# Designs tried in a protein design run: designed miniproteins, single chains, continued (4). Part 11

Each design is a single chain, and the fold is of that chain. pLDDT is the mean over its residues in the fold that is shown.

## One batch from the design tools (miniprotein)

Design m12348
Fold by ESMFold2-Fast:
Structure m12348 (fold): chain A 84 residues (1-84)
Amino acid sequence: MSELEKIREEATRILETARRELDPEGQRGLDLELEGRGQEATRLAEEYFAAGKVDAAISLGVGASLARMIRSIEKLEIERLKKK
């Protein structure tokens, strides 16, 4: 396999592991971020806070942040590979 495929495969495995460890709201936040719907995740977290569902808001935010972080690391590793 190419180094590019290996980086993508590792990122996918990390995302799958993270998703498995997250509660349903965390999984929702992760899924929204991966779909490019991070703004919807932010709005939903704000609605949860307004409704007093602080734990659900935190879980959603954690899931979305985790997906964003993993995607950012994957992108940086791919960019490093392509610069050579």
Scores: mean pLDDT 81

Design m12349
Fold by ESMFold2-Fast:
Structure m12349 (fold): chain A 65 residues (1-65)
Amino acid sequence: SLMDEATIGVMEIHAIVMDPSIEVEFEGKRIRVTVKELTPESERAVEAIKKRAEELGYELEVYLE
């Protein structure tokens, strides 16, 4: 795919967010993740988002509700 790295990164993070117990917000190169319920699935999703954010050079904030 001949898309910008930033666009690809956003699309990939959205694809990871399949768990309804988490919410993701973007502000430039900052990603905010809100975990509504702590489950093994939501923990794995957050870990995957964190790894991808680090690869893209994005800042990540994680909040527990």
Scores: mean pLDDT 69

Design m12350
Fold by ESMFold2-Fast:
Structure m12350 (fold): chain A 95 residues (1-95)
Amino acid sequence: AKAELEEEIKKALEKIEEESETEAERYLMLAHLYKILGKEEEAEEYIKKAKEAAKTEWEKKLVEAVAAYIKKGKAEELEPELVEKAEEAERVREE
């Protein structure tokens, strides 16, 4: 039912907000979620928002990589890969 889907989206949004470090990452996770739900238009909108929210060169590269991956419709388990790329970007910033 529609109400069940909305509740599931709410839970996913709460998890995304807890796990994301930046606005760009949050929008990328939302884009991935909407892609899984079959809402391609919303997924594309969140990819655009992620590009606008990307402040550093590494965040921009992360957004491009994740956007390409989502667009190709590959694996639904993108969340761990996002975390790894975020950690790599953070290490580069500390150097």
Scores: mean pLDDT 64

Design m12351
Fold by ESMFold2-Fast:
Parts: C-alpha cells; structure tokens; sequence
Structure m12351 (fold): chain A 80 residues (1-80)
C-alpha cells in the first residue's frame, strides 16, 4: 500500500513537470493523493481544495490537467 502511494506520488511529480504545471500545484496534487491513499480524507480534501484554487487561478495549469490525468492513469496501471 505505501509502495503504491509512493509510486503514484512520483508519477504525479514527473507527469506534472512534463505537462508544465507549476511546482506548487504538483506538490499539492502529490500530497493530496498520498493523503487519500493513506486514508487521511480530511487532509486530502484540504489539499484538493487548495489545488483546485491554483488550477482555477492559472489557465496554463487548467489546460494541462487532462494530460496529467492521462499520464497518472498510465503509470498506475503499469504499477498494478
């Protein structure tokens, strides 16, 4: 479980950088996913809300989100 969470966290950081997301958004998304995977729903919701605010404030980040989601899906499926 922890290994899968770490793999997805690494995938988010790599895919986010490749998609051109801001470093702040990449870290928030990675932390939100880690919290979700660890069962910390309160922390995941807090970080998720902050990530949504950053995405809405930056049109470039918003435009890059579909590519990030697709890349994460590919890496998660490869890890399973």
Amino acid sequence: MAELAEAVERAIRRAGAEAGLSPELVELLAEAWRAQAEGDRERAEELGTRAEELIDANPADKAAMPALVERIREEVLAAL
Scores: mean pLDDT 74

Design m12352
Fold by ESMFold2-Fast:
Structure m12352 (fold): chain A 94 residues (1-94)
Amino acid sequence: MTVTVTVPTAVHGEGARLALERLADQTGAKVGPLVRHADGRWELSLSGPIEATDTFIGEVEVDGKRYTVGVTAVRNASGELVLRVAVVEPRELA
């Protein structure tokens, strides 16, 4: 079973890959290669066990900046499972 995720332009590709690696470690899945789209967005693949509502939220450090990233498995209107990646701005922790 293979699912794909499209990451927004605002999300750093390396940050997204790290988030997926953590989700993969959590679920036992494996992360595929990072692919860049013409729009500047990144696409990643995840192969193996993954269920709807599987989620990882955590902190990653990229280019000296600390980001909170999230990956969530969700069902589309057609009932098919897809992954969504988002960057949540860090809290007011200094």
Scores: mean pLDDT 68

Design m12353
Fold by ESMFold2-Fast:
Structure m12353 (fold): chain A 90 residues (1-90)
Amino acid sequence: GPSLVEALREAAAAGPEALRALVERLEAELEKIAEEELKNANEEEKELIEAYMERRRRLFERLRAGEITVDEMAEELKAFEAELQAKYEA
């Protein structure tokens, strides 16, 4: 199916109300997915998952407030993933 970023871009094009509704729905679904991932994760993986969840949550809050674009959110998450990978490989 379409990526999360593609779905968010389509909602943003439809307007701020459509974007807010999709973000609220996705936030609930993604939190459930993350909770299931945490159940199967080791302690190091849990730290990484929790850090990513917190960053994503804050970016979704900024996106709903109209403070960032979908593309800016995607770029910040990509940069954060690179930072986590570098920390893990160090």
Scores: mean pLDDT 78

Design m12354
Fold by ESMFold2-Fast:
Structure m12354 (fold): chain A 93 residues (1-93)
Amino acid sequence: EEERRQAEIDSLEANAKKYEDNAKKFETLASQYKKMRDDLTAEAKKASGDPEKAAELNKQAEHYSRMQKGYEAAATFYKNKADYYKKKAEELK
């Protein structure tokens, strides 16, 4: 009985770890796109004497902003899944 319970806890904790690792991967991607957006936004400000170039750089920055938000949402989704499995494992202890 205890061995069966421990096996179930181990399985739930393994699933939690998997989702936690996925969340970290998406957090890293979100951070990368944030940096790319910030770099382009800074470049657009330096190009203030060239409105056409500034507009193009801002458009690219907006695209990377959307990518960042997408990866942040994915990270949150996997964090919630990890927390769910951690809670189920704790309830069995």
Scores: mean pLDDT 87

Design m12355
Fold by ESMFold2-Fast:
Structure m12355 (fold): chain A 112 residues (1-112)
Amino acid sequence: LEEGEKYLKLGNEYFKEGKLEEAIEYYKKAIKLYEEALKKNPEDKEAWRKLGEAYRNLGLVYLELGEEYIEEAEEYFKKAEEYYRKAGYKEGIVEATLDLAMYLLKKGVEKV
């Protein structure tokens, strides 16, 4: 969906600028559009891949918000892995897993 891609790009732009609340808003808008597309065509692997990308980026934004949001970040990374798996996008699965692992390592060091 062109509109879903537009919202995903806007979320990425706001995230890059450190505007975390706006990034969350646009990633959630992208997610809603891709979920609606998949209800109509559940075989659309590209839509599954884009949904995974949106959830992965949403997880990264929640990590930037702070430790109190770690459970939300974990759930979003798990959603990204699930949807990348439905898309057959192995690289995305690895990326989502590594993002969570690197964050947990950093969190452990910061707490020492």
Scores: mean pLDDT 80

Design m12356
Fold by ESMFold2-Fast:
Structure m12356 (fold): chain A 65 residues (1-65)
Amino acid sequence: SIEDLVEAIKKGNEAYKEILKSKEITEEQAEKLREAAKAVAEANGIDDPEAGFEGVLESVKDELE
């Protein structure tokens, strides 16, 4: 599911962790999150990797608040 994809990236992705440390979402870090979301979606047969990426962005923005 998209929720499981978001949780996997939140727990294991270096770009997600770096955003939390810097408190800034750079273009480079956003692209790394997009690539990670696409890879997890492809591995799990998820047809909408962009929805996964949007969920990851929402999650990291919520943690920066």
Scores: mean pLDDT 80

Design m12357
Fold by ESMFold2-Fast:
Structure m12357 (fold): chain A 86 residues (1-86)
Amino acid sequence: VNSIEELEAIRKEVKARLLPHLSEEEAAAVADVLVPAVQLAKASLPKEEQEKVIEELIELGLELAKQGKSLEEIEEAALEFVREKL
């Protein structure tokens, strides 16, 4: 129950931060594939590092989307980025 609410909150936050740079449809899609990486960061990293890593994840997702990378490629890159911070 709480896990689903947390995932929806993360998706909403990430989408809001992408909206100034992407269309609403694209921002929603990119936000959806970034959720697993953001959730991993929130679960695994100290609170002091979470905000910085989440900001870097959003920047990475935005950059890859602008380069025309697939949603699958964006998800893989984001997850690997967080794993390197663990």
Scores: mean pLDDT 82

Design m12358
Fold by ESMFold2-Fast:
Formats: C-alpha cells, structure tokens, sequence
Structure m12358 (fold): chain A 84 residues (1-84)
C-alpha cells in the first residue's frame, strides 16, 4: 500500500540522517548500521535509487572514505525524500 511505502521511506530517511550524524561524530560502526538499515528499508519500499546510494555510502564507509560516504548518504536522503 502507499501508506506502508511512505512509512518505509520515512524510516529509511531517518536512518540516513542518523548515519550522517554518526559520520560527523566519527562513529563509523554506528554509521554502518544505520546505512545498512536504510538500504534494506529503501529496497523494501521499492526505491532502488535511494537503496543504491545508501549501498554506495556503506561501501565508502567500509573503505575508510568518509567524504565519499557523506556524499552518497546525502544523495540517498534526497532520493528517499523525492519518493515521498
């Protein structure tokens, strides 16, 4: 249903915002957990673009590229917001 999709997108966006805050605080493990949750929720909502950017952010975190992670996390947030 559209209502369920909107709730999943809002939850995914909230996890993206939390991941960005964790990156700003240097909490890499927290950022990874929130990006992983955002990716799964975006996939469940059918937002493939938001899921891809969240996945790219997660890969950048795993590689120690915090600037790349932040850029892709921001793009994920924008895409999820546009889908609402």
Amino acid sequence: TMDRRRQLLRQAGRHVSRAIRHLQQGDIDGARRHLSRARRLAQQAGDDDGARHAGRALRHVQQGDIDGARRHARRAGLRLGRSL
Scores: mean pLDDT 87

Design m12359
Fold by ESMFold2-Fast:
Structure m12359 (fold): chain A 81 residues (1-81)
Amino acid sequence: MEAAEEAVRRLEELAREAEELGRPDVAELSRKLAESVRQLAEILAKDASTSEAGKETFVRAMGEEAVEYAEELLREAREEL
């Protein structure tokens, strides 16, 4: 599911940026969010009643929220306002 792959890639990148800033706590949280998005995509992949477009839309929305949350955590880690 492309939407899940996009969100996971961004969350992994944010985790790497957090590690480079010396914030392994933020990196771990970002990786846990990536894992949650992967699990959601796997659960939805097994659902025959939802259209592929519906699955992509739902995962994209959830992935975008997860990425925004991780970006906010990284922003706070940088102490930039």
Scores: mean pLDDT 80

Design m12360
Fold by ESMFold2-Fast:
Structure m12360 (fold): chain A 58 residues (1-58)
Amino acid sequence: MKEKIEEILEEHKKRVAELRKKAAANPDMDVLRYVGEMLRVVGEATQRLLELKREKKK
């Protein structure tokens, strides 16, 4: 369980780093678009963590 949680967090960290690289490569990137993508990545990580919790309850 703990190891899987750490994997999800590492994946999230890499996705955030990729978004930062994309934003740096596109200086004309709309701020709302960047924020929206950040929120989506956070939501995905949260969803994966919730799935692990649900598996444990069943």
Scores: mean pLDDT 73

Design m12361
Fold by ESMFold2-Fast:
Structure m12361 (fold): chain A 97 residues (1-97)
Amino acid sequence: MTYKVTLVGKIKADTQSEIDMIEKAAKELAAEYQKRLSEELGSPVDVTVEFKVEGDTLVITLEMTGPDAQLLVEAARDFAKKLGAEEVEIEVEELPA
């Protein structure tokens, strides 16, 4: 069974410098989570992160795919907390075989 967990969160960023720092931190954290989760599950986990600037707000979309929905949801929540993301929405879906 493979699951996709999608997290959308918002971070306030008033300057391009702040946006650049948040994007760098998020990408580094996503790479760390992909490595750690793949090691913990003994199976490939894919972690991607995308960004969209809306005024003074950076919208972050995190997608994780892997065999353990509960572990992926916990990882996504921890990711959002570490970045200070607000208005967090999480969706979980089972991918067809």
Scores: mean pLDDT 84

Design m12362
Fold by ESMFold2-Fast:
Structure m12362 (fold): chain A 62 residues (1-62)
Amino acid sequence: SLEELIKEVNELAKELNISDDELAEKASKIAKDLIKNKGLSEVEAREEALKIVKEELLKKKK
């Protein structure tokens, strides 16, 4: 679910000392790119952006 995804991303960001502002900016940039280049809805772009952010944070955690 979207709520569970948001929770997972927020917990990973806290573990990596990434601020809420940095996380929100990163997710927003990805979501805007997905809307512009792939024609996704705002909801779909938000979910996909969070999935991408989660993947990037997991790679940083090793």
Scores: mean pLDDT 80

Design m12363
Fold by ESMFold2-Fast:
Structure m12363 (fold): chain A 81 residues (1-81)
Amino acid sequence: SAEEAARERALRRAVERLAKQFKLSPADVERILAETRTVEEAADAIAEILGLDEKEREHIKLSLEMLQARELRRMRAEAAG
């Protein structure tokens, strides 16, 4: 559906923004984008690459959820304007 496509695009943008913040390599970003479809999967992949513990992984997950929600709001505003 269009809503599912929007959620997937918002997650990809969230991953790209967080990856820039943590200075992940282009190869790592491509791997994450190719292998992940959910916030949980993306958070696990980022935590693995950065060698983060469980608490830090939960923080990454929350950051991705916030960024995805922000991108979805931006997309809805753009579609309405």
Scores: mean pLDDT 83

Design m12364
Fold by ESMFold2-Fast:
Structure m12364 (fold): chain A 73 residues (1-73)
Amino acid sequence: MKEEAIEILRRDREGLAALAAAGRLDPELAARLIAAAEEGIRALEAAKNEEEFLEAVKALLERLAAINEAHAA
């Protein structure tokens, strides 16, 4: 599960970068989402047990929600 979650985030990061490069996504929003994904990958990789893994996932989701809220405001 941890490895699968990291792979999904890596794929999403690549997709966001491609959309930004094609001019189909706001570069500032793309940069914030990519940074959140990179931080999430690092936190997931550092997680030593299930509790740390779940906390890393929760932190990533909260970070993504905050970015979306700031962009929508």
Scores: mean pLDDT 78

Design m12365
Fold by ESMFold2-Fast:
Structure m12365 (fold): chain A 88 residues (1-88)
Amino acid sequence: MKIEEELKKKALELLDEAQQATLDAPNLSVDEVRKLAEELKKKLKELIKLADENPVSPEAASALSAAGIGVAGVTAEGMLLERREKRR
């Protein structure tokens, strides 16, 4: 299997995980959302490292960018929940 194909597949899987995490975030505690965001960030960092070490197609790069945006969204949700708890 080509590394770029594996990278694209993992990036799309990470995007799906991030989208699901964003949908689930209102039903989770601040600590759970924070842990989820950190795990997603760790996965994203590993995929970015893999992309830096290997040639990537524009399709794989686009999928990785979308996954990065998804992970940033989960992180933002965690920050919003934390601010809400601090103000209560």
Scores: mean pLDDT 77

Design m12366
Fold by ESMFold2-Fast:
Structure m12366 (fold): chain A 55 residues (1-55)
Amino acid sequence: HMEELLEKIAEAAGIPLEQVRLTVEYVGLDTEEALESLLKMAEIGKAEGANPPTL
């Protein structure tokens, strides 16, 4: 479950999987719920364009 979430986050954010893993480990963000939230945010950013969205 978690590995697939990390891969999806990497794809959506355009960041290497290795860097996503390092960030999650560094922040301590290793729960499935937290990763699902990150994926949602990354998908929104991707849908709104290449640049980080600031509404």
Scores: mean pLDDT 68

Design m12367
Fold by ESMFold2-Fast:
Structure m12367 (fold): chain A 67 residues (1-67)
Amino acid sequence: LPELSPRALEALQKVLDELATRTFANLDEAVAWAESMAEQYAKEAGLTPEERERLLETVRRVVEAWF
């Protein structure tokens, strides 16, 4: 997996912390929600477009592995 910057890793942790408190009927809903949250945290953290792309890819892979 591509290595994340400290800022991107912090954003990932926030997405995963919230994801753990929710239940989803299917993978598609979980991915859509997690990507939406990841984009919001990436913007708040001031991530570059490249770091944001890596964060979104990592979130998707983690959610897919969870299902």
Scores: mean pLDDT 78

Design m12368
Fold by ESMFold2-Fast:
Structure m12368 (fold): chain A 68 residues (1-68)
Amino acid sequence: MSPAQRVVEAQTAAVQSLLDAGASEELLVEFVRRADEIVAELQRTGDFDAGLRRLEELRREMLEELAR
């Protein structure tokens, strides 16, 4: 699996997890916006491992917010 494919799969899995957890449209829009910023940064730096960690941290943070 290429680094770019791993990023796409991570984003898709994160969106699905948030939908399964009952995320609102506003929360999904915010997730996509922040995920796009992370992807732009990893494309600029080439640090796919750091980008993937940030995407997983964002997913975890959003899921924790939903669990409150």
Scores: mean pLDDT 81

Design m12369
Fold by ESMFold2-Fast:
Structure m12369 (fold): chain A 71 residues (1-71)
Amino acid sequence: MQEEIDEGVEAVRLAMNKTAHLHDPRESYTAKEEAEELGLPQASVTRALNELLKEGYVERDEKGRYRAAEP
């Protein structure tokens, strides 16, 4: 079940906003790679990325890689 996911989404969104401003928006990454870079559990990052994808803050390609949406 979902529990307090909005707090995790907020933290990941802030980190990804910083990443989008520092990195090329064409750069793609997996949830595991992002979790390792952010120092967060992969499960939390995966759930946050799903919510961010639904909100349009990130995009997921056909290979399951995520990328920052346009700021």
Scores: mean pLDDT 63

Design m12370
Fold by ESMFold2-Fast:
Structure m12370 (fold): chain A 93 residues (1-93)
Amino acid sequence: LFGLLQELLQAIYDKDNEAIEEYAKKILSLLPSDIETKMTKTFARLFELLVKKYGISEDVAKLVVEALERLSTISGYYALFTGLLVSALERNQ
């Protein structure tokens, strides 16, 4: 991703409309797919762990997942936090 952003910035400096459009489309096509797929799997796993391993009610587990999902939309830091939380919950004996 960072490399594609650098290429896009260079295309803007060069005022190359064709290159700008190409790199912008590449970033848009790659970034949503990767983020959505990873987030969807992570949130599904979190819900499963809360309900099946920790005995949390489905309604409460849904609220926890929804809160972290909304926070992840605000900052990628919360997406990383959710991944770490899943790992910690899986490791708990």
Scores: mean pLDDT 70

Design m12371
Fold by ESMFold2-Fast:
Structure m12371 (fold): chain A 100 residues (1-100)
Amino acid sequence: ELEEVARELFEAYEKGDGPRFEEAWRRYQELVRKEAEKVAKERNIDKETLDEIVQGTLEALRLIFDALDKIVKAHNAKTEEERKKYLSPEVYKLYEEWKK
């Protein structure tokens, strides 16, 4: 189940299907939380600590997907002005170093 939703998430990302990506991302978050709760019960991890770890991890993963989408759009941009619109100053610097 989790693997199926992860596959759908990556397929939507590769195809640039925003609505499908958002729906798969929502389902992925729900499944990750359910699996994390099972592990927490076996390891006696309190709910507040679990919620913070899961939320932080999901937010970090979402930022990675958003950053990758912007990098791909910047790479395919026809002008430098268009590229700068998609990248933060920090990410734009990494992109320029990657191009070397």
Scores: mean pLDDT 73

Design m12372
Fold by ESMFold2-Fast:
Structure m12372 (fold): chain A 90 residues (1-90)
Amino acid sequence: SEAERLLKELEELHKKIRELTQKAFDAVNQGKLDEAKKLVEEIEKLADKMWETVQRIREVADPETALEAETIGALTSMEVALAKRMVENA
C-alpha cells in the first residue's frame, strides 16, 4: 500500500538521520567543527523531508499507523535538536 511505502521511506530517513547525528558527534569530539556543521545542515534537510513524509502518511494511513509515524518524527526531532545543540556549543 501507499502507507507501507511511506513508512519504509520514513524508516530509511530516520536511519540516515541517526547515522549523520552519530557522525556529527564524532566530528565534534575530533575537533572537526566545519565537518560537524555540514552534517547538521544535511540532518536538517532530511528532518524537513521526514516531516513531509509524516504528513503524507497522516493523509493515507489509518490512525494507528499515523500515530506511529508521528512518534518516529518526534523522536527523530529530539535527536536532531541534540545534535544541533552540541555543534552550536562546541
Scores: mean pLDDT 87

Design m12373
Fold by ESMFold2-Fast:
Structure m12373 (fold): chain A 85 residues (1-85)
Amino acid sequence: VDEIFDIFSRLAPRYEERHRVQFPESALRDLADYLVRTRQPLGQAANILDLAGQEARLRGEPVALEHVIEGDVREGIELIKEAVS
């Protein structure tokens, strides 16, 4: 978990700049734990940060774990909308 948290911490500044949001340490720890618990490959860390940052920006608040779940749901809906249009 600590190693994965370190990876998220190293990547987070790039996504903070991209989405213009803040990743609190508590959020980064929650996101790292989420990746471990859901058995996601380490390569998903960038996608998790990107989705969380995008959702946090849309809501106008600092990043939290809930933003990953909301981002995944919204991405799925958007893909369906594109496919049926």
Scores: mean pLDDT 70

Design m12374
Fold by ESMFold2-Fast:
Structure m12374 (fold): chain A 74 residues (1-74)
Amino acid sequence: SHEEMEKKLEEIEKELLARVLRAAHAGASAAEIRALVDEGTARMLEIAKEYNDEETIKRVERGRAQLLAMADAL
């Protein structure tokens, strides 16, 4: 269901944010932070594709591109 998809996406996003914050606090490199963002957003995209929700797939793809660009700017 859409609710199950959103719950899974929220859990991955929550884990990704926690990992990025811990890594940044520990002085991780931009490359290390980028790798965390890449892995986390790839998992979110996989979930969106599993549910075949085209609008959510597009939303996650846009978010992924933005987060990777932000990580590259660190």
Scores: mean pLDDT 85

Design m12375
Fold by ESMFold2-Fast:
Parts: structure tokens; sequence; C-alpha cells
Structure m12375 (fold): chain A 80 residues (1-80)
């Protein structure tokens, strides 16, 4: 259970980093703040906090395919 939770959060962080690399410096900074907050939730095993940060990350992402991947990760987290 814990391993799958960590893997889902790590995948979400990679998606956020991909969006940040395509973004301007200001937007990249906001995306990295969300990635840090997501990592903190993961370190605490805070599933609800992780979902909240994933929803914030989804809203900050402009790429539709990356948004869809985050939506899939949120649904998988809710099933754990």
Amino acid sequence: MDQKFIELVEEAARIGQEEARRSDAERATELYKLIVALGEAASKRDKEGAIKQLEALRNAIEDESLKKKIDELIEELKKL
C-alpha cells in the first residue's frame, strides 16, 4: 500500500516538473512550490493532503494530456 502511494506521488511530481520545464520562470516557480507541498504530504503519508495538492497541480497545468494523467493519479490515490 505505502509503495503504491509513493509511486503515484513520484509520478505526479515528474508530470509537474515536465510542465514546469515548458513554462516561463514565474509559472515554473509556482509549479515547483506545489511539487514540494506534494512531497511533504507523501512524507507524512497524508493521502488527503496529497489529493489536495494534486488537485492544485492539475489546476496549474495547461497541457491537457498532463492534466488527464494527474486526474488518473488522483482517482488511483482515492482507491488506496
Scores: mean pLDDT 82

Design m12376
Fold by ESMFold2-Fast:
Structure m12376 (fold): chain A 86 residues (1-86)
Amino acid sequence: SAEELAKRLAEVILSPNPDPSKVTLQEILALDRASPEEVEEFFEALKKYLEGKLTPTVRLNLKSLGIFLKNLGADTVAEKLEELAK
């Protein structure tokens, strides 16, 4: 589910040593291709899991992930991650 994927991604982002293997590239690319409603549901869940935890390190992790995903063609997810990092 979008909520379960958001929870796992939040765990990676909040980790002091992020392990990207906990969320597959295939899952993120599938999300980027999903309906606008499903993408919105994912980001609302992600915001909830990150609420009050947006430290400079967490913001940097979000920006780095956004750049990485944009380079792989996941433009929608990348833009939303960068916006969340502001």
Scores: mean pLDDT 80

Design m12377
Fold by ESMFold2-Fast:
Structure m12377 (fold): chain A 79 residues (1-79)
Amino acid sequence: MTIELEAEDQLSALRKAFETGDELARKGEVGSEVIVRAKDGSTVRATVFKRPDGTYYVAFELRPPGQFPVVGGTEVVRP
């Protein structure tokens, strides 16, 4: 499942990606992707992964207004 959202700024985009990604991870929606576009052109992508031990991870990618991704963040979420 892919969810596309809009946000006013980069911090709001990060918050929306975090909240929605966490919700999807809690639902066990492995492979689901959240894309949040901020008004300044920043994009945040969150993807849900599952480990063999049953734990879930959300990987975040922040792309600023431009070409280069800046960071990938990983959060561990358990069901």
Scores: mean pLDDT 72

Design m12378
Fold by ESMFold2-Fast:
Structure m12378 (fold): chain A 103 residues (1-103)
Amino acid sequence: SNKEKAEELIKKAKEAEKKGDNLKAAILYYQAGLYYYNAGDYKKAAESFIKAAKLAEKISPLLAAGAYYNASVAYSHAGDNDKSSELLKKSSELRQKAQQQLL
């Protein structure tokens, strides 16, 4: 199931974190978030996307921005509109900052 796949990816993400592979961990948490989202577990999806974003912020601001955006969407589905709005703003700020660094 999507939920079982998400749980497997969370386990792999935690092992990557222990090894200091923050980019690999971020990608695995992001993938877990997608599977939780498709399973309708919007709270766990949002939490997984936030972990991905935090790990990615200094390495890949665009991945972090995408993860915060997806966490915003997941919280909106979970009924947490305040958290959704906060994360949407953070996603936009990171995306703008990433574009400025490429210029």
Scores: mean pLDDT 89

Design m12379
Fold by ESMFold2-Fast:
Structure m12379 (fold): chain A 68 residues (1-68)
Amino acid sequence: SIAEKARELEKLSASELEAMSQAQLPDIKAGDTLLVFGNNVFSGTLTVKSPEQAKALLKGGVHLILVD
C-alpha cells in the first residue's frame, strides 16, 4: 500500500531520499503519481503536471518517489 511504502521510505536519510528522487527523475512524466517528502516526512501524493514541475520541487528541497 501507499501508506506502507511511505513508512518504509521515512526510515531513509535525507541523502538517500535525494539520491532515489534524482535516480527516478528521468522516468517521471505528466500524469505520474509521486510520493512527496519534506524533511523526511511523508506529506502526501502529487499527480505531476510535467517533468519540469518535478525538477523544480527537487530544487526546492522536496523529495519525490514514483508510485508503481
Scores: mean pLDDT 82

Design m12380
Fold by ESMFold2-Fast:
Structure m12380 (fold): chain A 60 residues (1-60)
Amino acid sequence: SLEERRAELLKEIEKADVSDPQQLQDIAWRANEAALEAPTPEERRRLMDEVVKAIQEKKK
């Protein structure tokens, strides 16, 4: 499900090495692909917002 995919992506961000920009870029790309499969624009936006926020918080 989209919720399971989102949870997996957030866990990957949590474990990601912030010194490896390629790893974070790969997660962002996969999130975008998952978002394209979302049934509504609202769910697509929510998924991307949560992933972007998690990546930004991880970099701080």
Scores: mean pLDDT 77

Design m12381
Fold by ESMFold2-Fast:
Structure m12381 (fold): chain A 98 residues (1-98)
Amino acid sequence: SREEAERRAAEKLYELYQKHKDASDVAFMQALVELEQSLTPEEREAFLEIVGILTGKENLVSVGDLSREDVRRLREALSQAKSPEDLYKMVRELKEKK
């Protein structure tokens, strides 16, 4: 389901952030690109929607389109989550409160 794909995408993004929290923005970007390429089509669509919500970018086609400023904004947003479940909840709340 879409909801399951969103939850799985949020979990994988949170794990990526935890593994690369001390990495350079360039290394973090490379990790995002590798994650995007490893996802199923449905997970990839959910992943790009989540990244778009967290960076304020509409209609994001690939994480390769993110600027250095977008990557920093994404990292700041991810730092606010306490767990994969918390990240999923944060994304859901941002999606519904607009």
Scores: mean pLDDT 84

Design m12382
Fold by ESMFold2-Fast:
Structure m12382 (fold): chain A 87 residues (1-87)
Amino acid sequence: IVQINKLIDSGKVDEAVVLVKKVLDADPSDFKSAFEAGVALEKKGRYDEAADIYEYVFEKGDPKYKEEAFKRLIDVSVKYLKSVVMK
């Protein structure tokens, strides 16, 4: 996960997304780390990639985290619209 944040910070966003999905496939309980990566992507304005991570958590996730993943997916969609429509 530290490596994922470094990839995001260095602009290797596609590689970070692939790595997050692999981590979740190996350990579905690591959703908190996936949410942290999604938040880091949102801070970089990479809303499509953040949404992709939240959607993956929603699809593959522990039912305990599905509602939170869905809420984050909605939130990032709103941020994307605000950044595009209101700019």
Scores: mean pLDDT 74

